# Designed miniproteins, single chains, continued (4): the designs that were tried, part 27

Each design is a single chain, and the fold is of that chain. pLDDT is the mean over its residues in the fold that is shown.

## One batch from the design tools (miniprotein)

Design m12917
Fold by ESMFold2-Fast:
Structure m12917 (fold): chain A 58 residues (1-58)
Amino acid sequence: SAMKEANRERVFREIDLFFEELKELLKQLPEDASVQEIAKAIGEAVERADKKMEEEEA
């Protein structure tokens, strides 16, 4: 169905945005970044991806 296909495209876009934001955040971390610092970067990447999705759907 069209709705199911639209949901898949949305998920793929969210994944793309998440990895884009995560890569930028990981570049800013020190060489010896802790698991906690990496986890924080992952969380921030999710929030940034969600914000960009909201802006694109506006």
Scores: mean pLDDT 81

Design m12918
Fold by ESMFold2-Fast:
Structure m12918 (fold): chain A 98 residues (1-98)
Amino acid sequence: MSETIERMEELARRIVERLSDEQIEELARRLEEKLAGVTIDPAEARAKLEAFRRELERRGIKPGDDSPLVGLIKALAMALLAGISLEELERLIEEVEK
């Protein structure tokens, strides 16, 4: 869990540093596309997303409400809940970065 959060923090930093707003939106779109057919219990998803958000805030990541990063963090958390690996997430970021 903690290592997963650390890698998510690293990915979020890389995204903000290296990707344009358009590339961040494309990444979020691709993640949502992969999640479109996934059934996740809303209560469990909400609880895990809240725990994940709280852990990111504890580590100093607090994006603004209007930031594309907010939507991306939500999509990344949902992707992990759906069983998408951090390695697959890194691959998607790399594909969008090109």
Scores: mean pLDDT 67

Design m12919
Fold by ESMFold2-Fast:
Structure m12919 (fold): chain A 68 residues (1-68)
Amino acid sequence: SSDTDKESQIEGLKNLLKITIERLKEDGVSDEGLERAIETLKEVKKTAEPEEQKILDEAIKEIEKLKK
C-alpha cells in the first residue's frame, strides 16, 4: 500500500497510458488490436485501486474512440 506517493503513482499511470494510446494511434493498430488493448486494461482494472480504475476507464474510452 502507498499513501504518501499515491499522486505520483496516479501521474505515472496517466503518463504511461498517454504514451500507449499515442503509440496505438501512430502504429495504425487494427480494431482487433485496439480491442485487445481494451481487454488488457479491463483485466488490469480488476485488481487496481479505485483511483487507478478511474484512470484506466479514461484510457479505455480514449482507445474506444480510435476504433471505427
Scores: mean pLDDT 79

Design m12920
Fold by ESMFold2-Fast:
Structure m12920 (fold): chain A 79 residues (1-79)
Amino acid sequence: AVEEARELAERARPILEEIARLYAESPEAAAAFEAERAPELQALAERGKALVEAALAAGDLEAAREAHRALTSPAAEAA
């Protein structure tokens, strides 16, 4: 459901926003912060992926897109 995606996004968003902000100031500071928060972000990402898969299975493409966007948008991470 979209609400679950929003809950995960709300938990991840301040961390991802801080990483993005730090990258503009210092890549070293961003890397350190990301490393410290990596386990939390990973757990949220795993839950988000499961939510996206459930939404896709239900045919709710908008919910799937919203969940994926919320988890990946600020970090723009594909590694």
Scores: mean pLDDT 71

Design m12921
Fold by ESMFold2-Fast:
Structure m12921 (fold): chain A 87 residues (1-87)
Amino acid sequence: AEEYAKKAIEYAREASRASAKEPNGGVGAGAGTIGAAGGDFLLDVGGDPGEAAQTAADGALGAAERSGTEEAKEYAKKAKEYAEKAK
């Protein structure tokens, strides 16, 4: 479960990076970064890996929606897939 949560967090960071490449990417990158940081924090304090992974996946989706890039959307999809596996 924790391994899948870490993968979801990793993909949220990638979605954030993809969003940052766009002219208005700061808001999308922020959403991805917040989701990844939140997930990472939850794992660090011994929280539920499923909740940590879902927090990261939600951030990745925010990054994809704000930036509109196919790259960010693909990373958000992967983050969601690993969040489901973390349950």
Scores: mean pLDDT 74

Design m12922
Fold by ESMFold2-Fast:
Structure m12922 (fold): chain A 100 residues (1-100)
Amino acid sequence: STMLQLARLLTAAGITISGLDFSIRRSETNPDLDLQQVIADLESEIAAAQAIIAELQAFLAQNPDLPQSVKDTVQKLIAQAQAAIARAKARIEQLKEKMQ
């Protein structure tokens, strides 16, 4: 069902965004972490977030008759995921500077 697919996507998006924010904070609070591994983990989590954005965008395109409140919720999650990716990319650049 469309509502079951939506519930799955909302849950996956929430977990992905929270995971990315957690990984950024962990990289800021743990000085003993392997910076190369942290960068690789953040890049992997960015890829997962990009995949969720694509699934949310496809869901909106396939379900044009959804209530506007549902569309707004999905669009807000896309924006939150994009913001989390931007924060993670900025953190990767900071970590790369420390490796020079």
Scores: mean pLDDT 89

Design m12923
Fold by ESMFold2-Fast:
Structure m12923 (fold): chain A 89 residues (1-89)
Amino acid sequence: SVQQLIDEHRLITDRRLDRARRDRSISELQRTRDVVQSLIQQIQDQIQRSREGNNSISVKQNELQLQSLQDQLRRIDRALEELRRQEEE
């Protein structure tokens, strides 16, 4: 219907006018990304220390945590790409 098209255009316009909210979301995700990267560095250092101490159990536990943090980083990067792509619309 014509009303549905009008409502859709209003939603698109409102989303574009919400650029400040999008910019805030991008900033928050970027800060979270920086925190996750710092945690990855800390865990990598911990893995190295555990290897030097011949602690295979600690190495495996830290490698699983590292994988989880890397997965979180990839999810953040995808979210940032989507938000930045929306700015081109």
Scores: mean pLDDT 79

Design m12924
Fold by ESMFold2-Fast:
Structure m12924 (fold): chain A 92 residues (1-92)
Amino acid sequence: SPVEKGREILNELLRLIQRGEDVVAFIRSLTPEEKEALVKAAEELAARYDQTPHPRAQRLAEVYRKIAEAIKNDDPEAVAEHLRELVRLLED
């Protein structure tokens, strides 16, 4: 499904960031179909975390929404910055 494909792309992006790699070129190389899949995965994760009444979950929901919006705006630098914030929140 598009969501499953988006989750796979998201996991690869997070792995690259954790290794100190620049993800901007990777994001720019994504096809329109892959970008749509990534948006759907990010929006699904945002919706799931938004249902959890904890401050960390609300922060995760906000960051996933920002990732989806940056992809829709074709702003790969903003996507990379929001993914770095996501990694920091997940490692906390």
Scores: mean pLDDT 88

Design m12925
Fold by ESMFold2-Fast:
Structure m12925 (fold): chain A 99 residues (1-99)
Amino acid sequence: SSTREKLERLAEELGLSEEAQEVLFNLLKAVEGTLSVEEGEEMTKKLVELIENDGEEMAKLIAAMSRIPELEEYAKVLLERLKESYPEIVKKTEELLKE
């Protein structure tokens, strides 16, 4: 779809992994109401893994979400939730958004 093509281009510009790209696509599907329960469970597991093991990739993912109008509010909620336990992810995301 044209939306998926836009997501893929944005992911390439930010250097997102294929795994982070699939999370980004599934987040958009969740907002659109088209995400299955199984896709939601997989997305949640991958988000937790990125937060715990790859903060730089998570920061890029949140920066990508912030550039997509449908995901901007979700990006803000994630940053608010992460600020106490993972302040380094929040800081890196803010640095990426200034560029």
Scores: mean pLDDT 82

Design m12926
Fold by ESMFold2-Fast:
Structure m12926 (fold): chain A 65 residues (1-65)
Amino acid sequence: SHMDRLEAELRRREAELDAELEAGIAEVRADTSLSEAEKEEQIRALREGRDTRLRDLREEARRLK
């Protein structure tokens, strides 16, 4: 159904956001030029960015229903 397709697309986009976060965290952790404090700050920013995009995605999906 249309709703099933919307749900599948939402899950796919959520998985994309999770994959982007995981990749970003791995890049930050691999960066030998950053201090531990700088790494934690950048990881926090990445997590907050993902949370914001996820909220926006869910809000947009809600409007499309």
Scores: mean pLDDT 84

Design m12927
Fold by ESMFold2-Fast:
Structure m12927 (fold): chain A 65 residues (1-65)
Amino acid sequence: SEVSRRLRVVGLAVEAELKGFEVVDMTLEEITVRVKELTPESEEKAKELEELAKQAGIKLRVEVE
């Protein structure tokens, strides 16, 4: 349902911000997040976020500033 998908998108957005990413855009199909620089730590967290997005069935875009 739309409600279930909306909750998954919101949950993914919260996880992204907790991992230090800025949520730039959010739709029911896709979330775009941004990080100021690529460090080994931010790369690892991006991989974790990609796995969470895959499990939620939401497309993830990661942008570097």
Scores: mean pLDDT 82

Design m12928
Fold by ESMFold2-Fast:
Structure m12928 (fold): chain A 70 residues (1-70)
Amino acid sequence: APRTTLSLTVPAEKFDEALAGMEAAARAIPGVHALSAEVKGDTGTVTLEVDQASLPAAGEAARAILEKLA
């Protein structure tokens, strides 16, 4: 199955909450193959590697996390 990546980028002060949300999403969504996370300067990025069929679910989870962090 083809894979793609989805990245969520947040201010560093919101990184721990964004990471926790994305880890929970990765456990709930089938077709997640990898989760990586990095903090660089004032910005944190969490990236999921997912099956393309799982991208809508991953995108909805990322949107919900962003709305909660706003």
Scores: mean pLDDT 85

Design m12929
Fold by ESMFold2-Fast:
Formats: structure tokens, sequence, C-alpha cells
Structure m12929 (fold): chain A 71 residues (1-71)
């Protein structure tokens, strides 16, 4: 939690929005690969700005980076 907040504080708002866009594109691909429920929950959390819930659902959808952050 604190590690994620610290990492995000080093990014500009524009960099955060670009990162969100790239993550949304990745989640759409994961949704097509059969990880529909977790990918949709991750997108919903991202849109709400809930970074913790977003990372947890992204990890459950199978994203390697998010899985490493949750562990």
Amino acid sequence: DDLVKRALSTLTPDQIEEMKKRIRERLEKMKKEGKVEESEKALEALDKGDWREFIEHLAKAGDGVARRLVK
C-alpha cells in the first residue's frame, strides 16, 4: 500500500493517465483470454481511483507485475 503510493507520487498526472490507458488496453486483452470477471473489476477499480483494489484484481487476472506487487 505505502510502496504503491510512494511509487505513484514520483509520476506526473499526465504519466499516471498514460499508464492507466496502457493498463486498460492490457486488461481488455486479458478479458478476451478468459479472465473476464477479474479484468472487469480491475477496470472498475481503476476508474474509481482505488489503486489497491485495482492491483489486487489485476494480479488475480494474471498480470505478472501486479502479482509481484501484491506478494
Scores: mean pLDDT 70

Design m12930
Fold by ESMFold2-Fast:
Structure m12930 (fold): chain A 70 residues (1-70)
Amino acid sequence: SAEAEAARRVAEGEALASELEGRAGKTADGAMSAAAQLAGFPPATGDEASRLVREAGERAKRWAVQLAGL
């Protein structure tokens, strides 16, 4: 029925969204750990890698402000 088809599409969309969220989280953790290793820090998960990524972003913003002040 049309209702069963609609319910199936909704379930498929919710399953895909959940899978993509899980994969995005794993990819972000991997990227942050790789960034920490490239910066010469020991292998990191979560907080340490996140801090390094955030610090790099803040440095980039500071450089942009200094260059604009020229």
Scores: mean pLDDT 63

Design m12931
Fold by ESMFold2-Fast:
Structure m12931 (fold): chain A 71 residues (1-71)
Amino acid sequence: SPAVAALVATLKQGFDYHKISQKYKEQGDYDKSRKYMEIGRDYMLRAQDLGETLTGEDVVEGIRRALEEVS
């Protein structure tokens, strides 16, 4: 489903920016860590909005696929 694929892509972007944020935090660059944390949060809010338009089954599948693809 194009809608499930959009959810997967949006979640993956959120996870990627979270990883970037954590890397900068570990380096002591708190300004960049906060910047990328906020970008990641914006993607997670977009994923939530997309999820509200989908069935619970499609949301679960989207989350499962995103987690599998970022491991």
Scores: mean pLDDT 88

Design m12932
Fold by ESMFold2-Fast:
Structure m12932 (fold): chain A 74 residues (1-74)
Amino acid sequence: FEEIKKKLEEILELIEKGDYEGAKKLLLEMVREYPTKETERLAMAAMHLMLSKTPIEEMRRIMEDMLERIAKKS
């Protein structure tokens, strides 16, 4: 869980910097290393928000909410 959280924070930093290619690469690595339904759902949601040009503040809020839901199940 902590490893997924760390990767997600790194992904959000890349998005803030405008490095969308780096963010996509880390999302794919996260799913590959942690192949769970929760991680796949996080990655798919993040990809969808990036493609929709969602403001970074809104993306961060949504991703943090999803991460908290995963933490409660763990």
Scores: mean pLDDT 75

Design m12933
Fold by ESMFold2-Fast:
Order: structure tokens, then C-alpha cells, then sequence
Structure m12933 (fold): chain A 65 residues (1-65)
């Protein structure tokens, strides 16, 4: 689930649970073709390349991407 991915992302990267949820949701929007909205959210979060990569890998691991 999105919540499981967000919890694991928070644990691995040090993002708050709220920031981790927002990053996961932005990446899922990008997958569904809402790339402009996802890009705006990623810019607002100031997420690092490492945090974004970890989120992407977790989405694959949990079967969401």
C-alpha cells in the first residue's frame, strides 16, 4: 500500500512520514501521466535524487509501479 511505502521511505531516507507520503503520491501521479502536477510537487518538496530513487525502488518492491 501507499502507506507501507511511505513508512519504509521515511525510515530509510529520514523524510517525515508526511513528506514521504507526498513524494510517493507524486511519483504515482507521474506513472499515471499527470507529469506536470507530479513535477510541481517534487519541486515544492525539494526531494533529493537519492530520496526519489529510493521511493521508486520501494514502489516497484511493493508492486505499485
Amino acid sequence: SVEEVARELSRETGLSLEQARELVEALLKAKEGETDEAAATLRALGATDEQARTAGLLLIEYGLA
Scores: mean pLDDT 77

Design m12934
Fold by ESMFold2-Fast:
Structure m12934 (fold): chain A 65 residues (1-65)
Amino acid sequence: GEELGEGGRYIAEITDASEKAKEGVRLMGLGLETGDLELIEEGAKLLKEAGNEEAAEGAIEGAKS
């Protein structure tokens, strides 16, 4: 079932996901500039932990292209 009473929790999750996504993007950007695949992988982990698996995959694919 869908729960509309969880607005506060949803906002908190978006905020936490946003912070992890920011750090993930930052690490991937740094990895792209330095050619460091380990930094890109760390950034992808953070994006997946933020619950944004599709964005993490897209970013890795784009970075490799």
Scores: mean pLDDT 66

Design m12935
Fold by ESMFold2-Fast:
Structure m12935 (fold): chain A 80 residues (1-80)
Amino acid sequence: SAIELAKKAIEMAKEALKTGDVEKGYQAALLGAEALDLTGDVLYGIGVKLRAIGHYLDGDAKGAAETGIEAAKRALKLAK
């Protein structure tokens, strides 16, 4: 479900922020975008994926993880 994906995205993003893991931050953002897709917010999800790729290429674990948390929080709000 969108809620379950969003919760997983937040947990993964928190771990990425703690460890500085760029790949994990990127994966968190992808899960957040997938949660948004399930709510029908597909265009916003595409924007999240593009921003996540940018942060990944820059080696920015914080930016990627924060993008994931933002996407997940939005998906949780829409899924309610």
Scores: mean pLDDT 86

Design m12936
Fold by ESMFold2-Fast:
Structure m12936 (fold): chain A 98 residues (1-98)
Amino acid sequence: GKEKEILEKVEKAAEKAGLNEEEKERVLEGAREALEMTPEQRLLLAREYLDRGELPRAKGVIAALLAEKGKSLEEISEVLRSNEEELRKIIEELEKEL
């Protein structure tokens, strides 16, 4: 279904971003949790992960949201390469689109 397509796209984006196996697994964990949530809940979850120092999981939540919106593998891979400050700015921009 759509959930499988989203997760496959996030996994391919993580591979394109050059993430190691540990980072990729944490990203996929965040992405899987996001599939069960509304867009508003996903943005709150991503912020909570950032506040707990769980950057790869926060990236996974945002990657799943972007994949669902039909964003390219390149755009998603750029998010997966972002640092905490860059990801917080991306979340702020996405919150304005709600």
Scores: mean pLDDT 87

Design m12937
Fold by ESMFold2-Fast:
Structure m12937 (fold): chain A 68 residues (1-68)
Amino acid sequence: IELSDKDKEELKQMLIDSGLSEDGATKVVNNGITVSDIEKAGGDKISGSQATSIALRKVGIELDQRGL
């Protein structure tokens, strides 16, 4: 599902701050890709940091609210 430009910028920044690459974060906000898909692709393994957990939860909530 397509996010607003402001929401995309906010989520992208949160994902980058959590250790995702700029390219990876851009793909998440543009395509609605789940964290599981990112991990399966062998990209940035998200560490157990609190910031990472918050970013992942925010993405998951956004997808769930949109019926994904």
Scores: mean pLDDT 56

Design m12938
Fold by ESMFold2-Fast:
Structure m12938 (fold): chain A 82 residues (1-82)
Amino acid sequence: MEEGKKLLETTKKSAEELLEEARKSKSVLEAELLGGEAEALALMTAGSLKIDPEMEEEAKKARELAEEVERRTREIVEELEK
């Protein structure tokens, strides 16, 4: 249980770092790639946590993180385009 929570925390930190790099990007393509990497990381974490029935809540939070990352990436891309 503790290991699953630590994995989720590490994933959140990595996703935030990737989104910060995306926001500093001078290219829409670069921002989309960085945001996509952050979303993929969150989805991989959700899949790993889903294997353990005791980690169902943490797996759900990882999926919610992936949805938040996708939304934030879209906002960053829109800001870079206009």
Scores: mean pLDDT 83

Design m12939
Fold by ESMFold2-Fast:
Structure m12939 (fold): chain A 59 residues (1-59)
Amino acid sequence: MELEEQLKKLQEEIEKIKKFADERYNIVSRLHPDDPEALEQARKFVENFYKKKLEELLK
C-alpha cells in the first residue's frame, strides 16, 4: 500500500536524522566533555534541522 511505503520512507528519514544527531553529540562530547553550552548548541542545531526536515516531509 502507498501509505505503508510513505510511512517507511518517513521512518528512514527520521532514522537518518537521529543518526546525524548522535554523531553531532558524540563529536561534541568527545571534544568538549565538560562544555554543556557546546553540547546545547549541537542539540539546538540538530533540533532545528529535524524540524525543518519534518515540515518538508509533511508539507
Scores: mean pLDDT 73

Design m12940
Fold by ESMFold2-Fast:
Structure m12940 (fold): chain A 62 residues (1-62)
Amino acid sequence: MEEERRAAAQKIHDLNLAGKTWEELQAEFEKEGWEVGKQLVDEMTAGSRAGAAEIAARLAAA
């Protein structure tokens, strides 16, 4: 559970650093059928679309 959420946060961070948008992040997790990743992107989007990489980095670092 926590490991899965951290892995999702790391992937969000990596993809966002590569210049991916929120929509592209959702598409990547949808391809994998990874519900935790999709939920995490939704949570981050509700707070700040612009802060995807920052939020993911903070989650991965914590």
Scores: mean pLDDT 69

Design m12941
Fold by ESMFold2-Fast:
Structure m12941 (fold): chain A 89 residues (1-89)
Amino acid sequence: SPLREEAERLIAEGEALIKEAKEDKSLPYEERLELLLEGTLLIELGRFGLELAHYAETGVLTRTAEEFGQELVERLEEVKKEMEELAKK
C-alpha cells in the first residue's frame, strides 16, 4: 500500500541520518546529536505508519499498545546510549 511504502521510506531515511550521525566525525557534536534525534523520530513515525497500514489492510493490530510502548522505551534507551557515545568522541 502507499502508506506502507511511505512508512518504509521514513524508516530508511531515519536509518541514513543515524548512520551519518555515527560515522561523520567532521560534524560538531550538536549537529550529530540533531541527526541522531531526527533519525530516531523518523524511524518511530515510520514504525507507527506500518502499524496503521497493517490495521487499514486487515482490521488487526500486529502488536498491542503495551508492546508498542515497550519497543519505544527500548528505542529511547538505545538513543540514550548512542548520545553518550557521541559525547565521548
Scores: mean pLDDT 82

Design m12942
Fold by ESMFold2-Fast:
Structure m12942 (fold): chain A 97 residues (1-97)
Amino acid sequence: DEKFKKQVEKIVEVLRKASEEIISLLPPEMRPLIKAQAEEFIKQFKNSKSIDELQEVAQRFRMAVEDAAKRLDPETRAKVLEIAEKTVKEIMEILKS
């Protein structure tokens, strides 16, 4: 129970950092939408009740970033996808500990 709460806190920290990095790379017009989506994923992680639910939210986050990245130029898209892949890996490592 306490271990699970600490895992969620670490995941939220990782996601906030990744979201800030992604937002900084985006065109100004996309930033409010992506910021709102990031806050929604943070809520989904906080409301998760099992490790399986956290894994499902992480996978949905990855898919959402891949979908949003389709609207970006190739260089920005590559950087955003790299951040998303790194973020998902960090989340999975937290869930293994």
Scores: mean pLDDT 84

Design m12943
Fold by ESMFold2-Fast:
Structure m12943 (fold): chain A 60 residues (1-60)
Amino acid sequence: MLEEARKRIREVAKLLLDNGFDEETALSAAVMAGIALGLDRETARKLAEQVVKELLDERK
């Protein structure tokens, strides 16, 4: 469950970043994706923050 949620959150964040959206927009969409998958708000936010940070580090 958590691994599948992380994968989908990453897909959403990556899609937005690849299309030129800001970090804040990608983070917001990733949080909403986590919530839609049944995660608590805090869990979704922490996981989304981690994933967005990882994606940004990969772009350096």
Scores: mean pLDDT 80

Design m12944
Fold by ESMFold2-Fast:
Structure m12944 (fold): chain A 87 residues (1-87)
Amino acid sequence: SAEVEEAKKLLEEAKKLLEEAKKLLEEGTTKENVSEVIALILRAIGLILEAERLLERTTDPEAKALAEEALKLAKEALELARKALKK
């Protein structure tokens, strides 16, 4: 379905943003890096929420697996935010 295809694209983009945020945290915890990391995480969360909204509108069997992936990415985003704010 169109909803499943769009959700896949949003989740893939969110995953790339979280990978970039993780790399920045590994490179250092300067004030500038922390601000950029938080910005990337917030953008990723926005994409995850939009994907979940699309998946709620479809009866496609693939939607369940994508919803589970969205939840996994949301948990990773929250963990990265916690690490960025703690350091």
Scores: mean pLDDT 82

Design m12945
Fold by ESMFold2-Fast:
Structure m12945 (fold): chain A 61 residues (1-61)
Amino acid sequence: MEELRKQIEELRRTRRRLEEEIAALDDSPRGQLLANVYRIALGAEELVIERLEKKLAELEA
């Protein structure tokens, strides 16, 4: 259970970094494409975090 908690925290840190990368991109067409790619990656990270949090909650119940 503590291992899952640690994994969640590490993924949340990665998610914050991706959010910062998105914010640093310019408004050019290429910047918009990169922002979309990063948003897809961000969505995948959020899905993993949600799944781990759900599993942790089930183990605690």
Scores: mean pLDDT 79

Design m12946
Fold by ESMFold2-Fast:
Structure m12946 (fold): chain A 80 residues (1-80)
Amino acid sequence: MDEEIRRVGEEARRIAREMGMDEAQVEAVGNLARNLGYLGVPPEIVLEAARTVAEEVAKKGVPLAEAARRAASRALREAE
């Protein structure tokens, strides 16, 4: 369980870094992914949320807090 959540968090950080986010933003995306994992959201939905946040912030200029809030809400609804 913990190792899977750790790997998902590492993959989320990798995605954010590849999208050109700075290190503080990368850590925020990793924290979002780990938190969703601990809430029982499946890895596929967590990584989709991370990709959406990275794309909205890095490519579309959406504020990180707004993108993260929307992605988290969507992921939690999809996990129900």
Scores: mean pLDDT 84

Design m12947
Fold by ESMFold2-Fast:
Structure m12947 (fold): chain A 86 residues (1-86)
Amino acid sequence: MLLELKCPSCGTRLVYDEESQAFVCPSCRRRYPQSLLEKLVEQHGLEGAQRELKNGFKGTGHVSSLTLNWLVDQGVEDLKQAVERV
């Protein structure tokens, strides 16, 4: 499947960065962990993952990548706890 996740801040397509194991926006330099995005796509599909990212961004009021990433990571933690048995 062609993974096309867009930055919720500027709409630019996210690019994978092997060194940080994260998807990075080349325009605004925001970073999203690969595991976070992959879990969102696995659980919600591509459009659902994009919606979750936008929801987190909207809740933060266009604050730093750290705050956005933290809020979205909280959502993934909830999903992980709901679907993982261990």
Scores: mean pLDDT 56

Design m12948
Fold by ESMFold2-Fast:
Structure m12948 (fold): chain A 63 residues (1-63)
Amino acid sequence: MEEKKKKALEAVKEISKKNGRAPNKKDLKEAAKKAGVSVSFVTKVLQEEGKQMQQQGLSSPPP
């Protein structure tokens, strides 16, 4: 399942780079289709990445 997370992030980054801006709902749909996952999954992965960045490094979430 982690492979799909990486694929989703790669697809989002590629689309963002192509458009020169942050991905919108349409871009997230395209990324989800490209990675073979749901839009909800892509959004969840992006939220997890955002939380990790806020911690200034790799820190586990609270139990």
Scores: mean pLDDT 71

Design m12949
Fold by ESMFold2-Fast:
Structure m12949 (fold): chain A 94 residues (1-94)
Amino acid sequence: SEKQKKAIELLKEYEKKAREEFSDPLVIRVFEDVVETARFYVAEGLSKEAVEFYLRLQILLAEKYLREQGVDEETIEKFRKMAEELLNKLLEIL
């Protein structure tokens, strides 16, 4: 579908953006996990509301995980902003 095609292209763009914006391999991997989860939800045809709920939860858990691993707060804030931006754009498509 056109929505799925747009969503997949958006997710691919943010995978690339994460690799360009972050130097920490752990931060890149965690962001890629968010993208892969979003890709799975889109492919399975989850509702916009379900995608929003589960991705917001995953972003929150990802932030806590990165903090636990000793990632600095400036990097975590940048991660959150990029993840929230991706989520908002994804929800506009869905």
Scores: mean pLDDT 88

Design m12950
Fold by ESMFold2-Fast:
Parts: structure tokens; sequence; C-alpha cells
Structure m12950 (fold): chain A 72 residues (1-72)
């Protein structure tokens, strides 16, 4: 259970970092792709949060959500 949550959280951070780099572009198509990845990153972070909450670790889940939001 926690291993799956940790995996989703790690994937969310990777997508957030990719999105942040794309959002620095001057190309509209690249920026739009970055927005899509940012939405996916937020979604995965909240999926991880729900898994952590289910096992009584909501604070750890919130820390991952906060980390993704800080990158974006």
Amino acid sequence: ALEEADKLAAEALELAREAAELLKSDDKEVILRGIGLAIDAIGLAYEAYLLYEKVGQAEKGQAWVDAVNAIL
C-alpha cells in the first residue's frame, strides 16, 4: 500500500518537474503540453494523498502535494 503511494508521489514529482521546464518555453504548443503535464502531476499527487490517508499518513501525503505545488 505505502509502496504504491510512494511510486505515485515520485511519478507526480517527475511530471511536475517536466511541466515546470516546458512552461518556461516561448512556444505556445510546448506551454500547452506543460499545462497538461501539470494537471497530470496534481492528479497523481492527490491519488498518492488518498492512499497515504487510508493508512493514517495523511501528513506525508500532504507533503507530497505541497512539493508538487511548490515546483509548479
Scores: mean pLDDT 84

Design m12951
Fold by ESMFold2-Fast:
Structure m12951 (fold): chain A 99 residues (1-99)
Amino acid sequence: AYPSLRQLSAIPISRITEAVREAVSSGLDREGQAELLAERLGISVEAARTLLDMLESLISNSELAKLLGISVSAASKIRKAYIDASIEAGVRELRAAVS
């Protein structure tokens, strides 16, 4: 898992943030999100699943950056995309439930 995540350092951060946002806001379950993310980034489903788990975790942006082999700024941007998309998906689900 960890060695597979080092493939992310070769991918533009803008592409990673876009793919994370698309996967998380898709309305798919966790496995479906991992599959979509893997397809968009050209990584394994296992690596995509691990990335989503790390983004959801309570680890600091500094620890996330170390684990992914990227800058703290890049880790912060990717996590922000995950959080923003998660909030958007949650709001959509709540709106659907009250309609």
Scores: mean pLDDT 78

Design m12952
Fold by ESMFold2-Fast:
Structure m12952 (fold): chain A 67 residues (1-67)
Amino acid sequence: SAREEAIRLLKEAGYSEGQARFLVESLLDMAKRGMTEEQIAQYLKLAGASEETARRVARLLMEAARS
């Protein structure tokens, strides 16, 4: 699923299992409440993710929010 793929990418980027799952759940809620893909990517970059990781995770979370 897009949600599990987002968790995997965050773990590859150095987040722990618990951190990756918590972050994905929190950002998925934000996406469902109208936060844009660009806003999610910016949040992830401020949290220390690379541009590539932030963009890919944001895209996956937008996909999951539409399901």
Scores: mean pLDDT 86

